# Designs tried in a protein design run: designed miniproteins, single chains. Part 101

Each design is a single chain, and the fold is of that chain. pLDDT is the mean over its residues in the fold that is shown.

## One batch from the design tools (miniprotein)

Design m3513
Fold by ESMFold2-Fast:
Structure m3513 (fold): chain A 60 residues (1-60)
Amino acid sequence: SETAENAASAFYSGDRKAFYSNIDTLLKEDSVTIIDYHTVKPALIVLGDEETEEKLRLKV
């Protein structure tokens, strides 16, 4: 999705505020695609944000 792609782009650009803004949008969805989850998962692992990673995984 555009949201997951925008999150990844923000992360690789060093814009953590934009990254989490897009992550918050994904967290408000009833479900998240496995593709979107895997698009943002590496960034969340690098950030050590296990809580947010788990919340997204439960929506897949």
Scores: mean pLDDT 84

Design m3514
Fold by ESMFold2-Fast:
Structure m3514 (fold): chain A 56 residues (1-56)
Amino acid sequence: DTETRLEIDRLLTERGVPPNLRQQLIDLALEEMRTRGVSIEEAVEIAIDRVYQQLK
């Protein structure tokens, strides 16, 4: 929902994620929450780790 998306975006902002990656990371975090039942904070950490590991 919109509130969950805004909370994810806030956490991504706090972690210094660039704007061009935010939509991808929001979508990944939502998917992790849906499939694994993890918290917003855990989903954000998983999404960041996945994307940054692929880029490095």
Scores: mean pLDDT 79

Design m3515
Fold by ESMFold2-Fast:
Structure m3515 (fold): chain A 111 residues (1-111)
Amino acid sequence: EPLPPDATPVEAQARAGELIVSGKPADEIRRALEAAGLTPGQLLALVYSAIQAGVTDPEVMEVLREAAKRYPHPAREALLKAIDALSKGNREEAIKYVQEAARLLDEAEAA
């Protein structure tokens, strides 16, 4: 079920998280992410939720990679590596890279 057109960014983020954890179709997740207008920090939180849930759906991974390309350069590379590690089932490496992305994002936003 799609989000209402007047959904808040907080509601859209919550819906995107639910869709990712539930293994819903990539198109629903993509629409939720686009509707949310997520900040880099909010997207990072969603990727971390996907890692915790052990999501490996290739289409969901592609949607997350597309969203990650909107990050600042250094944090973007780390976030893409986290998503790649998750797609391979390597949860420990995915967590390490998402933590690196968080640190790099803080540095990029401070600059």
Scores: mean pLDDT 70

Design m3516
Fold by ESMFold2-Fast:
Structure m3516 (fold): chain A 68 residues (1-68)
Amino acid sequence: TEQLIEFAKKYIEEGDTKMAANYLVGVAVSLLPSGQGKKILELANKVREGTLEEAKKAVAEAEEIAKK
């Protein structure tokens, strides 16, 4: 889980929001059907469809959720 978050952060630094979203989907799937997993899946969609700034914030929020 931590490794997948670190990869998502790396791809955000490279401007690749699609790849970052794919790693967040991996985090979400590992936590499904929990509420945490569902929330991270929503954040992955925000990363994929949003601006780079929105994606960066969504990845940070997903990291905090995954630590709970």
Scores: mean pLDDT 79

Design m3517
Fold by ESMFold2-Fast:
Structure m3517 (fold): chain A 67 residues (1-67)
Amino acid sequence: KKKVIVVFALADPENVEEARKQAEDLAKSAEIAGKKLTDYEFVVGSGAARTLEEAERIRKELEEKGK
């Protein structure tokens, strides 16, 4: 039903700082493209958020920190 259109590839899970920045960049790009978590499932690197709830948590944290 819902499908994964955007995949947040977190590089090097040992480096949380760089991984978070990469996820933030991908989240912004997906949002600009008009993608929504309600319609698509996002997969995030080593912290693969296979559920909408996990993807929402990661995205929300990145949006608040990016602000």
Scores: mean pLDDT 50

Design m3518
Fold by ESMFold2-Fast:
Structure m3518 (fold): chain A 102 residues (1-102)
Amino acid sequence: DAVAEEVIAALKADPASAEYAQEFEAALREAKELYAEAMELGKKDERFKASAEALMDRLYEGIKTHGEEAKKSVEKAKELTEAVRKATEKLRELVEAAKKKI
């Protein structure tokens, strides 16, 4: 979370990236909520827990890998924000699929 918070703060400080900061923060908050829900559903199916953990790990690794570029470039800030939104969408799809299956 510390790296994600640093990236969000840097994006908020740049007026050109501020809109992406809000979207990034909202998507990351939703991802955390979906992950918590996935962990509860994972008590009934451990494979679902493992899938949710893998998706969340990839989301955080993406933030760590591309965060410095995003702080320096509006284009890279937009790209990272889109990547976080897409990762959150995959978590949402996983949770919805698990709810129908469980």
Scores: mean pLDDT 82

Design m3519
Fold by ESMFold2-Fast:
Structure m3519 (fold): chain A 55 residues (1-55)
Amino acid sequence: PALSEEEKRRIRELQERIGMLALQLAMARVFKAPREEIERLEAELERLEAELAAL
């Protein structure tokens, strides 16, 4: 079935947020951010990826 324009917009928004979080996580690792910050970024990224997969 064809996705609605609203569903397509939601998917695009999720993909953009995932990309941004992945970049933030990569930067946090490069700059040796506290483990708690890295773990929070990983958990947020996992949640968004799960949300995208559920669509």
Scores: mean pLDDT 83

Design m3520
Fold by ESMFold2-Fast:
Structure m3520 (fold): chain A 107 residues (1-107)
Amino acid sequence: KEERKKVAETLAKEWKDESNKLIKQAEDLANQVEAAGDTATAQSIRQKIDEAKKLTDEAVKLILEGANKSDEEAARLFTEAMRKVAEANKLLQDAIDTAQATLDALK
């Protein structure tokens, strides 16, 4: 269980670090979209960022919880956590892509 806990803690840190990089990029782009006059698109981007933050937090909770469960329950929770991280990353990438397309259209 110590090895499983160490793996879970490492993955949780990696997921948070990667999510934070994408969030910072998306937030910076949302600010540029708002400054360019498209408040509605900026708000949509920020909503996707908030959703992604929730999914990443849930994924981190699940993987850390899984480290203390039986092998079968740990595998299930790890799979669910990975799925939530994938969804969070997709939302952040969609937000970044939308922001970049909007800025290109406005300039």
Scores: mean pLDDT 86

Design m3521
Fold by ESMFold2-Fast:
Order: sequence, then C-alpha cells, then structure tokens
Structure m3521 (fold): chain A 68 residues (1-68)
Amino acid sequence: SALREFAERLSAAAGEPVPSDEELEEALEVLRRGLEKEPEARRRGEEAGGEGLARAEELIELLRRMLE
C-alpha cells in the first residue's frame, strides 16, 4: 500500500483526486529509471553544482521509503 500512500499525499498537496495504484506504479517506474541515470553523472564528480540532483535525491528517498 506504499503506492497508495504516495498517491494520497500527492492528491492532498495538489487538491486532486487520487489516481489508481496501477497508473501510479507505472509513473514511478518511469521516473525511477530517469533518476537512476543521474547518480552516475554525479559520481563522476559533478557534485559541485548538484542542486538539481539534490531535488532528485529527495524524491528518490521518498519513493524508496514508500516502496521499500
């Protein structure tokens, strides 16, 4: 039910109805794949100006906590 909890939080913050668990799972998978490529670049030494990666890291952390 981690996906459902995630959807609930997004809906509450945006004031929109909660999407289906299946649609959310697909969206999270696509997002995760995109974000997985970012860690490779930052490990190369692009850490000096990684403000965008900081936002991605926070989002990844939330997703991992909810999905485990």
Scores: mean pLDDT 56

Design m3522
Fold by ESMFold2-Fast:
Structure m3522 (fold): chain A 68 residues (1-68)
Amino acid sequence: MYVRILIRVPSKDASKVVQLILSLGGEVLSSSPDGSIIEAVIPEEKLEEFRKKLKEITNGKGSVELIE
């Protein structure tokens, strides 16, 4: 099952976060012009790995929330 997520990151990290989403079998639905806010879907089973790698990429500055 896929989950929908809203991601907030420093704009400098946006491209790496997009690549992470795609590498986990996810899809980017939308992003802000600067890339700091990204809406995506990822496999539910990959959510924990995504959270871990997001923290590593952003040095703990990124956040993710589940949306319906």
Scores: mean pLDDT 85

Design m3523
Fold by ESMFold2-Fast:
Structure m3523 (fold): chain A 84 residues (1-84)
Amino acid sequence: SRLEELAERALEIAERLRRIAEEKGDEESVLVVDSVIRAIEAAREQGDVEALRFAVEVLLGVAKELGDEEAARELERILEELEE
């Protein structure tokens, strides 16, 4: 489904951001991303569009804080697609 496709894309970005945060020694961002990954997985399993949107918005904040402009752009596109 479209929700599953968007959730999978968000998870790929989350895993990349987690690696960047870990390489920088940013333990707080690692914990936030781990929480977001669990939230995206739960939203996907339940088909919860609003939960996925919230998780992606949190992840977008992390991408901007870490300075990953490409991840931020991809996450903004996912949010636009979740608005239908």
Scores: mean pLDDT 87

Design m3524
Fold by ESMFold2-Fast:
Structure m3524 (fold): chain A 59 residues (1-59)
Amino acid sequence: DQKVQAAAQAAQQAGLSQESVDVVKQMAQAKSEEEARAIAEKAGYSGGHLDRLLQLAKQ
């Protein structure tokens, strides 16, 4: 999945941990923005951190 690979690469270049990169990969595979936000929230992200991961997942 090209979108998932692009999201993972963007997260790695942003200096995120492997666990955060894995969350971004799951978010990139989500069927909707609401599902992607729910994945990040379940992993403990909120506010500006969640918005940053969402932006990376949209790559």
Scores: mean pLDDT 80

Design m3525
Fold by ESMFold2-Fast:
Structure m3525 (fold): chain A 74 residues (1-74)
Amino acid sequence: MEEIEKLRDKLIAEGEKLGPYQREAFKAMADGLEEGNRAVAGWAVRDWQIKGERDELERKNAELERKVAELKAS
C-alpha cells in the first residue's frame, strides 16, 4: 500500500503540473491504484507514464497548431 500511495501522490502532483484535463486523468489513475490490484495498478502506472510523455508531446503539438491557426486567422 505504501508504494502505491507514493505513486498515487506522484501522479496527482504531476497531473497538477500538466493542467486541468491531466489533473482529472491522473486523479482517476491514482484512485485506481488505491482501489485496484497491485500488479494491474503497477502495469497501468507504467503504461500511463509512457502515455503521459506522449500526451505532453501531443499537448505541445496542439499548442503549436493553435498558434498557427491564430496566425492564419489574423
Scores: mean pLDDT 66

Design m3526
Fold by ESMFold2-Fast:
Structure m3526 (fold): chain A 71 residues (1-71)
Amino acid sequence: MEVLLSSSEKLAFILTRAQELGKSLSFAALAELLRRVSGRRSDLEAALTRLVEHAGDKPTITAADVRELVG
């Protein structure tokens, strides 16, 4: 449990990483990621990488993108 990110740490990680990759998240997409992805940094990194690749030229990742890719 000590290696799992808290909700605030997950939020900070997601927003920082998305910004580094040139993407923004809708509020709904952020909420879906927080619900569906574990607090493990490796799981969050994998999910974000996959979402960015799926988004392609789109500047914003949506809740539908999150539901499709991370179940």
Scores: mean pLDDT 78

Design m3527
Fold by ESMFold2-Fast:
Structure m3527 (fold): chain A 63 residues (1-63)
Amino acid sequence: SAQQLLDQGEVRLELVLATDWSPAEQAAAIRELAARYGLSVAALSRELAEILALRQQGQAAAA
């Protein structure tokens, strides 16, 4: 899962979540990670979108 990769310290996944990358760069990174760890691109992409939405919602509530 995406959370398991984050817990393992996957830096590229954290960079995707930081939103410093373009959508194309984020998509490329997700595809790379999915291939590397034998995961579904769709499943990983969905999990990351959910984590990102929660983080962004938390930041908006704190602002």
Scores: mean pLDDT 70

Design m3528
Fold by ESMFold2-Fast:
Structure m3528 (fold): chain A 93 residues (1-93)
Amino acid sequence: SLEQSANLLEKVAQLFTENEMVDVANDVRTIAQELKNNNIDGAAQAFKTFLEKYKIEDKNQFINFISTLFENEEERNTLKQTLETLVNTAENL
C-alpha cells in the first residue's frame, strides 16, 4: 500500500534525523507526503530529484540499502517495490 510505504519512509527520515542529516530527512519526508496523497507522479518526481541532489548513481543499490534498514521481510519488499515503481514512473516524466 502507498500509505504503508509512506510510513516506512517516515521511519527512514527519523533515522536520518537521529544522525543529524536534517536536509536528507526532510527530502525523504517530501517523497512520503506525496505517497500519502496517492500522488505517484509527484512521489516519482521527488524521488528523482532526491537521487540527483545526492548524486546517487546506482539507484538499485540505494533502494536495496534503504530496504535493509528494516528487519521485517514484508516491509523490505513493500518499500523496495514502491521505490522501484517510482524510478520507473520517473523515466516517463
Scores: mean pLDDT 88

Design m3529
Fold by ESMFold2-Fast:
Structure m3529 (fold): chain A 65 residues (1-65)
Amino acid sequence: GEIIEKANQAAGEAAEALKLSTEEAQKASLAFINGLTETGTPEGAADAVAKEGFDKVAEAIRAAG
């Protein structure tokens, strides 16, 4: 849905603003996908991203809701 799309866009923008490496961006993206798959919620995606150490990306995802 549109909420998930906004969360994904916020995560991408945060990764770019933080100048994450390709490896870091891939880790954050995988965590986002895994969190969404397990919980079906943007909050679950944010929690998974934070668990991998990308707290600022997780913060941006939460702020997008």
Scores: mean pLDDT 79

Design m3530
Fold by ESMFold2-Fast:
Structure m3530 (fold): chain A 58 residues (1-58)
Amino acid sequence: DLLDQFTQLAKTKGVDAARQAGQDVTSQLSGQAPSIDQAVQVAQQGQQILDQAVQLAK
């Protein structure tokens, strides 16, 4: 669901908007995250989907 949201955002609003949204989410999680493992997993998944979105935008 989170990965799907990033893909849709990149297609509709553009890769820049998706990247900024990802940065905002990552920043919030890093500052308030209760678990390092969970935060790392989310960040890695976000990076993976953004890489795919960039390729789709080409």
Scores: mean pLDDT 64

Design m3531
Fold by ESMFold2-Fast:
Structure m3531 (fold): chain A 61 residues (1-61)
Amino acid sequence: SREAERERRIALLKKLYEEDKDLALRLILKEVPEIDPSLSVEEQIEKAVEIGLEAREAARK
């Protein structure tokens, strides 16, 4: 369930990056305010999705 949701969100954010790079980067920065410039865009997307999922899990309590 969580892993399936992670994969779905990664795919959606990658699609958004292809359609609107600026908007995708703004969404990544919302979750990860201090981006590591040594990370690839794919790694930054995965990190943002993981942080977003953790925040959602915390909010459900």
Scores: mean pLDDT 74

Design m3532
Fold by ESMFold2-Fast:
Structure m3532 (fold): chain A 103 residues (1-103)
Amino acid sequence: SAVEELKEKRKKELKERYPDMPDKTIDLGVETTLELARGSLRTIAKEEGVDEDELLRMWVYDPEAFSAYLKELAEKKSVLESVPYEMAAVPLGDNELSEISNK
């Protein structure tokens, strides 16, 4: 499995980078990160209408292409969500206040 190969590679990289960190902590960190990544990939696949397996394959074997794809998606979403909601606060004018005042 490509995911299993990525797990082993990442565990080795982290153990070499942080030799003072307990193996159990590194293993848990890698497993948690992969589970979160799988959740995110599933969400992206559903939202964009793309195959989840295609995204997983790109993530494992072509991380540069995957990083570029995520950057394009993030930029697209940022542009679409940049419009703030206008507060529908209609202030009462002097004429409307005068109409409420009986006499």
Scores: mean pLDDT 61

Design m3533
Fold by ESMFold2-Fast:
Structure m3533 (fold): chain A 87 residues (1-87)
Amino acid sequence: SLEEELLKLVEELIKAVEEKAPVEEIAKIASRIMQLLNEMNVPEEEIEKIEKLLLQALLYVEQGRYDEALKLVKEAKELIEKVLKKM
């Protein structure tokens, strides 16, 4: 299911940040998460909130600030899980 693929990608994103993967790898995972949220017709307001968190996390990764990026990615996970429970 798209939900199972989305949750797997969120876990892969967390792991990539924890392992300090290159920004390009982290960005590809984040882009796929955003694509799936749009395909699942998640409300635009929720997509915008998740996108802001992921974009800020990518900026922190580019700066080598992986701990701060990890906090934002975990916050994005909580929002995604909350949205999926309401669908």
Scores: mean pLDDT 88

Design m3534
Fold by ESMFold2-Fast:
Structure m3534 (fold): chain A 94 residues (1-94)
Amino acid sequence: SLDEIKEMVLKMLDLMKDYIEKEEKDEKARQHFIELLDEYEKKILEAKTVEEVLEIIEELRKDIENDKRLSPKLKTTLLSYLDYTKKLIEEMIK
């Protein structure tokens, strides 16, 4: 269960990286966000419980919402990936 949930979140992070690589034209903003996602990948790998994974997802949500470099369109798409993944995790738990 935990390993499957981690795999799902890691796939989401990869989709976010692909989306940013395609849509973000500012190289510095793109690199900054990719580095942020790499830090979250490390946090997910180190998580020991499903609750910790969900807390990490909420931390990423706040970082995306508060990011001043991401356009509203990019934020909306990235947040939709988080929302979808969170719903899948909640369905897997119960």
Scores: mean pLDDT 85

Design m3535
Fold by ESMFold2-Fast:
Parts: structure tokens; sequence; C-alpha cells
Structure m3535 (fold): chain A 63 residues (1-63)
């Protein structure tokens, strides 16, 4: 399941790179991506870590 979490993080980073202003639409797309990963059977810890990595990346690029 770690691969599913890593894939979700990579896809979220790509969305952020394409939308550096991080609009409400961008946040919704990231949210859906993380929810799809959760539905694939990620544990709460795996979801929390993936979310943390995405938020750290957002904080770096969404000034």
Amino acid sequence: MKEVADEAVEKAKKIIEENPDVTEQTRNEIGKLLQEAAEKGLSADEINEATRKVLEYLNKYAK
C-alpha cells in the first residue's frame, strides 16, 4: 500500500506544479486524489503521512 500513497503524493505535486497559485479547484483535485488512495485500502497512518507530505509541498510553492 506504500506505493499507492507515494503515487498519490507524486500526482498531487504535479497538480501543484501546474497550478502554483493553488486555487480552490486545485485543492479539490488534491483532496479527491488522497480520497481515492484511501479507498484503495491505505491505513490512517499512510493517509496522514501522504497528506503531510502534500501540505509541506503546498507550503513551499503556495506563497
Scores: mean pLDDT 74

Design m3536
Fold by ESMFold2-Fast:
Structure m3536 (fold): chain A 82 residues (1-82)
Amino acid sequence: MVSDEELAEALARMGDGLLSLGMYDAAIKTAQKAAELGSPEAYLVLGRAYDKQGKKDQAIEWYKKAVEAGNREGEEYLKKLE
């Protein structure tokens, strides 16, 4: 058995792995499920995946959500997008 929180973290990690492989669409789909289950880490994965696709508006939105959830790395990514 796993809690929704543990499942969310596992999905966020899978999304990050897919992102590292350059599979941005799969990373987005997986990280969206993690975000729906409440993973703040998934917000950063979503932001990075959209950023890699050149979808800066979507990337900014997800980085902002990551920062609001307490993820300081989102602040660094937001600064790079101006």
Scores: mean pLDDT 81

Design m3537
Fold by ESMFold2-Fast:
Structure m3537 (fold): chain A 58 residues (1-58)
Amino acid sequence: GAEVTLAGDTSGYRIHARKGGLDVVLEVADGQETLTVNGQPVDAPGQAAAVAEQLLRA
């Protein structure tokens, strides 16, 4: 189980999830994905959502 907060509109969305000391933020805006884990940016072009999902399922 993870605590998940979703915020967004027609221009983009942001998912903030916390699980066992892990803090994951996925932002999507104007076709651009940004993934941050524990305040550190993660470069995962086209894979940011998949990486976030794997972290939150563990």
Scores: mean pLDDT 71

Design m3538
Fold by ESMFold2-Fast:
Structure m3538 (fold): chain A 61 residues (1-61)
Amino acid sequence: MLEELEEEEVEEIRRILRENRDKEVRREYLERDVNIGLRLMERGVEKAIEKNKERLRKLEE
């Protein structure tokens, strides 16, 4: 239930995932992390996006 969260924020995460479409491994990692973040956080979309970006880089290092 992400009703409290802005759809724009959720869409931003999807955009990030879309950019990683070429990098399937990253996309899967982001999706799992984002999915968990979104489900839990009431306003954690930004945190999910931020973690998503950081982990994306850490994945490649």
Scores: mean pLDDT 59

Design m3539
Fold by ESMFold2-Fast:
Structure m3539 (fold): chain A 99 residues (1-99)
Amino acid sequence: SALEAYLEKIKEIYEKALELVTDNNDNNRAALLSALGDVYSLLGDYEKAIPHYQEAIEIAKKLNLPQSVIDTWQAKLELAKNKVSLLEKPELLVFKIPE
């Protein structure tokens, strides 16, 4: 799709930008990693989104970024992990028959 092609192009741009921002003490590196996690999540590639969110959170904690930023990125990480877990668990959810 046109959207998928656009997301792939944005991914390449962010990956190249990340190569230029090599300082792990730079908040711009954390922001780029979070953005890459978002792009991978939008592409449905949750397994690849996870390490990008994890690195972004580690940098954010090291730099003492606002807790609201850290909480937002942690929520995105948890969502990505839950998506992977759902794909790994073909468990039959037994619902109670209503009434």
Scores: mean pLDDT 79

Design m3540
Fold by ESMFold2-Fast:
Structure m3540 (fold): chain A 71 residues (1-71)
Amino acid sequence: MSKDELIQEAEELIEEAKRLNAGPEVQRLVDTLQTLVEQLKNETDPALQENLADSMQVVMKRLRELLRQQR
């Protein structure tokens, strides 16, 4: 997945989570994911970009699982 594709997928997931008005745990993950997206957008080091992308994927997976449980 490219950096731009990952950022877009993360931003779409953030908007879905906000729309569902989910509880404080989901809001914390949204805040964390927003911070990681901003850091990835500003990062120029490829190794640090990979670390940020991995962190984003972990947060996104957890966020998706919590959103699925609230359905």
Scores: mean pLDDT 82

Design m3541
Fold by ESMFold2-Fast:
Structure m3541 (fold): chain A 62 residues (1-62)
Amino acid sequence: SPREQRRRLILEQSELTMKILKLYIESRTASPEEKAALDAEIDRLNAEIDALDAQLRALLAQ
């Protein structure tokens, strides 16, 4: 159902947000080279959150 799909998308966004927080904390003590790799991973996860937000908005428009 659309309600169940919305709930799953919200939970997935929450999980990705927690992963980003963990990577951000790791980046604070990382070398410049390690920080670049961590920042790239954070960017990828943010792109996944944006994709989930687009899916959520599409469900709300129905």
Scores: mean pLDDT 86

Design m3542
Fold by ESMFold2-Fast:
Structure m3542 (fold): chain A 74 residues (1-74)
Amino acid sequence: SIELTPEQREQLRRDRLIRLELARLARELGLDLGEGALREQERLEAWVREQGVAEAELEEARREARRLLEEYLR
């Protein structure tokens, strides 16, 4: 059985939120993410709704995703 520490669970949660927001930003810029990435985005969006993620946590993930995408496009 895989047992994660609270810290590891928080990091994985953060990574999922960043991936979701990164995919949203890429779509807004007209980047082709492929059908697989779009399916993963829909699944992650459903997961976020079920988990009741705080707006502050989503906003932090959005800021980090924007930073990463802007760095990639420079």
Scores: mean pLDDT 75

Design m3543
Fold by ESMFold2-Fast:
Structure m3543 (fold): chain A 100 residues (1-100)
Amino acid sequence: SALEERIRALVEEIRAIVEEMKKRYPDDPNAEKALELVEEIERLVEELIRHGSREQLRQAYGLLALTRRELREAKEREDLEGAVRTLEGTRQALLELLAA
């Protein structure tokens, strides 16, 4: 569906931002942690697409759009700790959506 395609596109953009941060800061443990969190988020998003309701997918879309914005801001500020905090919050919110 169009919503599922938009959600996957947001996740790909989120990954690209984090990969660019890892490329810029290869020795920062927060950059590695951010990549690990993106991999967890990708898995949770695919579970939501497979098993979630249309309403849960709409909530995930809004959450991921906010995550992309916050990660862009964190990248501009070189705030790897902020990027990790944003991704941890996103992962937790996706887990809560799956549990509902």
Scores: mean pLDDT 90

Design m3544
Fold by ESMFold2-Fast:
Structure m3544 (fold): chain A 115 residues (1-115)
Amino acid sequence: SARGEKLKEEGIRLVEESGGSGAIVEGSVKAMEKEDSEYIVELAKAAAEIAAKGTPEQAKELARGLAEGLVKIGDGEAGERSLKIMKEIFEKKPEHAEAAKAAEELGKEAKEKIE
């Protein structure tokens, strides 16, 4: 939707300004709807790339924020796609191995709450 696109654009900007805030991703995703799944995936990818340049702690908090937002939406497809891309981005950096594992574990928990 047009609203989802604007939320994605603003969310990416705020995540970049904050250096990878999970709370911003959570808020942006929670404001979206199931029809915004493509924008959720784009936001997750951009946010993960930003957080991957930061601390392992920021990367873990980003995974938590995304997972919490996805549970609120109840979209398993968006959840699977978003957490998979985040995991793949974090796995490219050894220091973010724990964040990648957290994204996988939180993704399973989020899917169980949605299903």
Scores: mean pLDDT 79

Design m3545
Fold by ESMFold2-Fast:
Structure m3545 (fold): chain A 72 residues (1-72)
Amino acid sequence: SKEEILEELRELSRGLSEAFLAHDQKKIEELKEKAIELMRRLGFSDEEIERFRNMSPIDQLRFLEKLIQELG
């Protein structure tokens, strides 16, 4: 459901923010891959996913926060 997807996005955004502040590079990479899989489920194109993959960690976090605002 939309509510379940929104909750997954909030958990990913929170986790990514925490990992970024903790300088946990392994956790950042794990959470990025989870975000990419969620984007695929949401119907994002391969081009959009590649754009996200090439973003800095802070820009990836901002992207997820914006997506949460647009869906919620």
Scores: mean pLDDT 84

Design m3546
Fold by ESMFold2-Fast:
Structure m3546 (fold): chain A 71 residues (1-71)
Amino acid sequence: MITKEELKEALEKELENEDPAAISRLVHRAIALMGELKVELDTSTAPSPNELAASVTDKASLIERVAALVK
């Protein structure tokens, strides 16, 4: 199982070349990567992609919030 720290590193690498102002695109890429890595999320507390996009303002905030969803 991937750790929160390994997920943060993978997300930083995946999002490295993305426009940091394109929050919706960053959220969708982060979710796609989590699916590729078979990350198990706590479904009882996991926000929707739209809710996640509304709650983050930058790439770093997104990475931290996504990592917090790992079981």
Scores: mean pLDDT 72

Design m3547
Fold by ESMFold2-Fast:
Structure m3547 (fold): chain A 73 residues (1-73)
Amino acid sequence: SDLELTAEVAKETAVKLAKDPSGLPAADALLEGLRHLAEQAKGEDGKRMREAVDRAEEEVERTREETERERLE
């Protein structure tokens, strides 16, 4: 569905942004926006959106940690 596709595209975008230190605030803002949409979505679409956002947050957090580690090295 459109919501699942939107979450996947936004996840890919957030991960790409998180690979650069300058992109980290934008990645965070994008995830916050997705979280807000997931909280507002209801039924089956809401469940799928929340699951997609949870996965996106995990992947972006991992990427952020790697990016910040490289910056400090």
Scores: mean pLDDT 77

Design m3548
Fold by ESMFold2-Fast:
Structure m3548 (fold): chain A 68 residues (1-68)
Amino acid sequence: MSEGEQQLDNLVQRIKDGEIKSVDELSKYTLTVPVGGGVSTALQRIADALGVSVSDLVGKIKILTVGL
């Protein structure tokens, strides 16, 4: 949980700092989220940081759900 939140915060910060410049660069990253937890919120934060829509991210960023 805290590790996943920290990874999300790091990812958003790197985008804001210009270290990650495009949606295509996000394809190398995997976001781990508990089943039923926070995926929409995480995607919205990333989309806002890049200036794109959430729909642009759904096909690019890898999302793994855990807790099955």
Scores: mean pLDDT 69

Design m3549
Fold by ESMFold2-Fast:
Structure m3549 (fold): chain A 86 residues (1-86)
Amino acid sequence: MIVPKGNSLEEIIAQAEKLGEVISSSSVTDEAGVKTSYAVGRKDGRTYVLARIETDGETYNIFVELDAAGNTVAMWTSPKAALVPR
């Protein structure tokens, strides 16, 4: 799975657009400073979800593909970054 640099929401939207039509996107930062960016793409009855979760010292990248019935066809998660100050 490719890990983009820069603005997480814009990068994820750009990647989701390569998979299908982007039907939803959002970026939210909670009170703990955890930033979550999502894009949901759709093509030929399938749904593709790309997400990045950024915390202090950790970044997760998530990809999920769902079929037309909502069953998970594929899921990939990048490993946690080490809890080392950057």
Scores: mean pLDDT 69

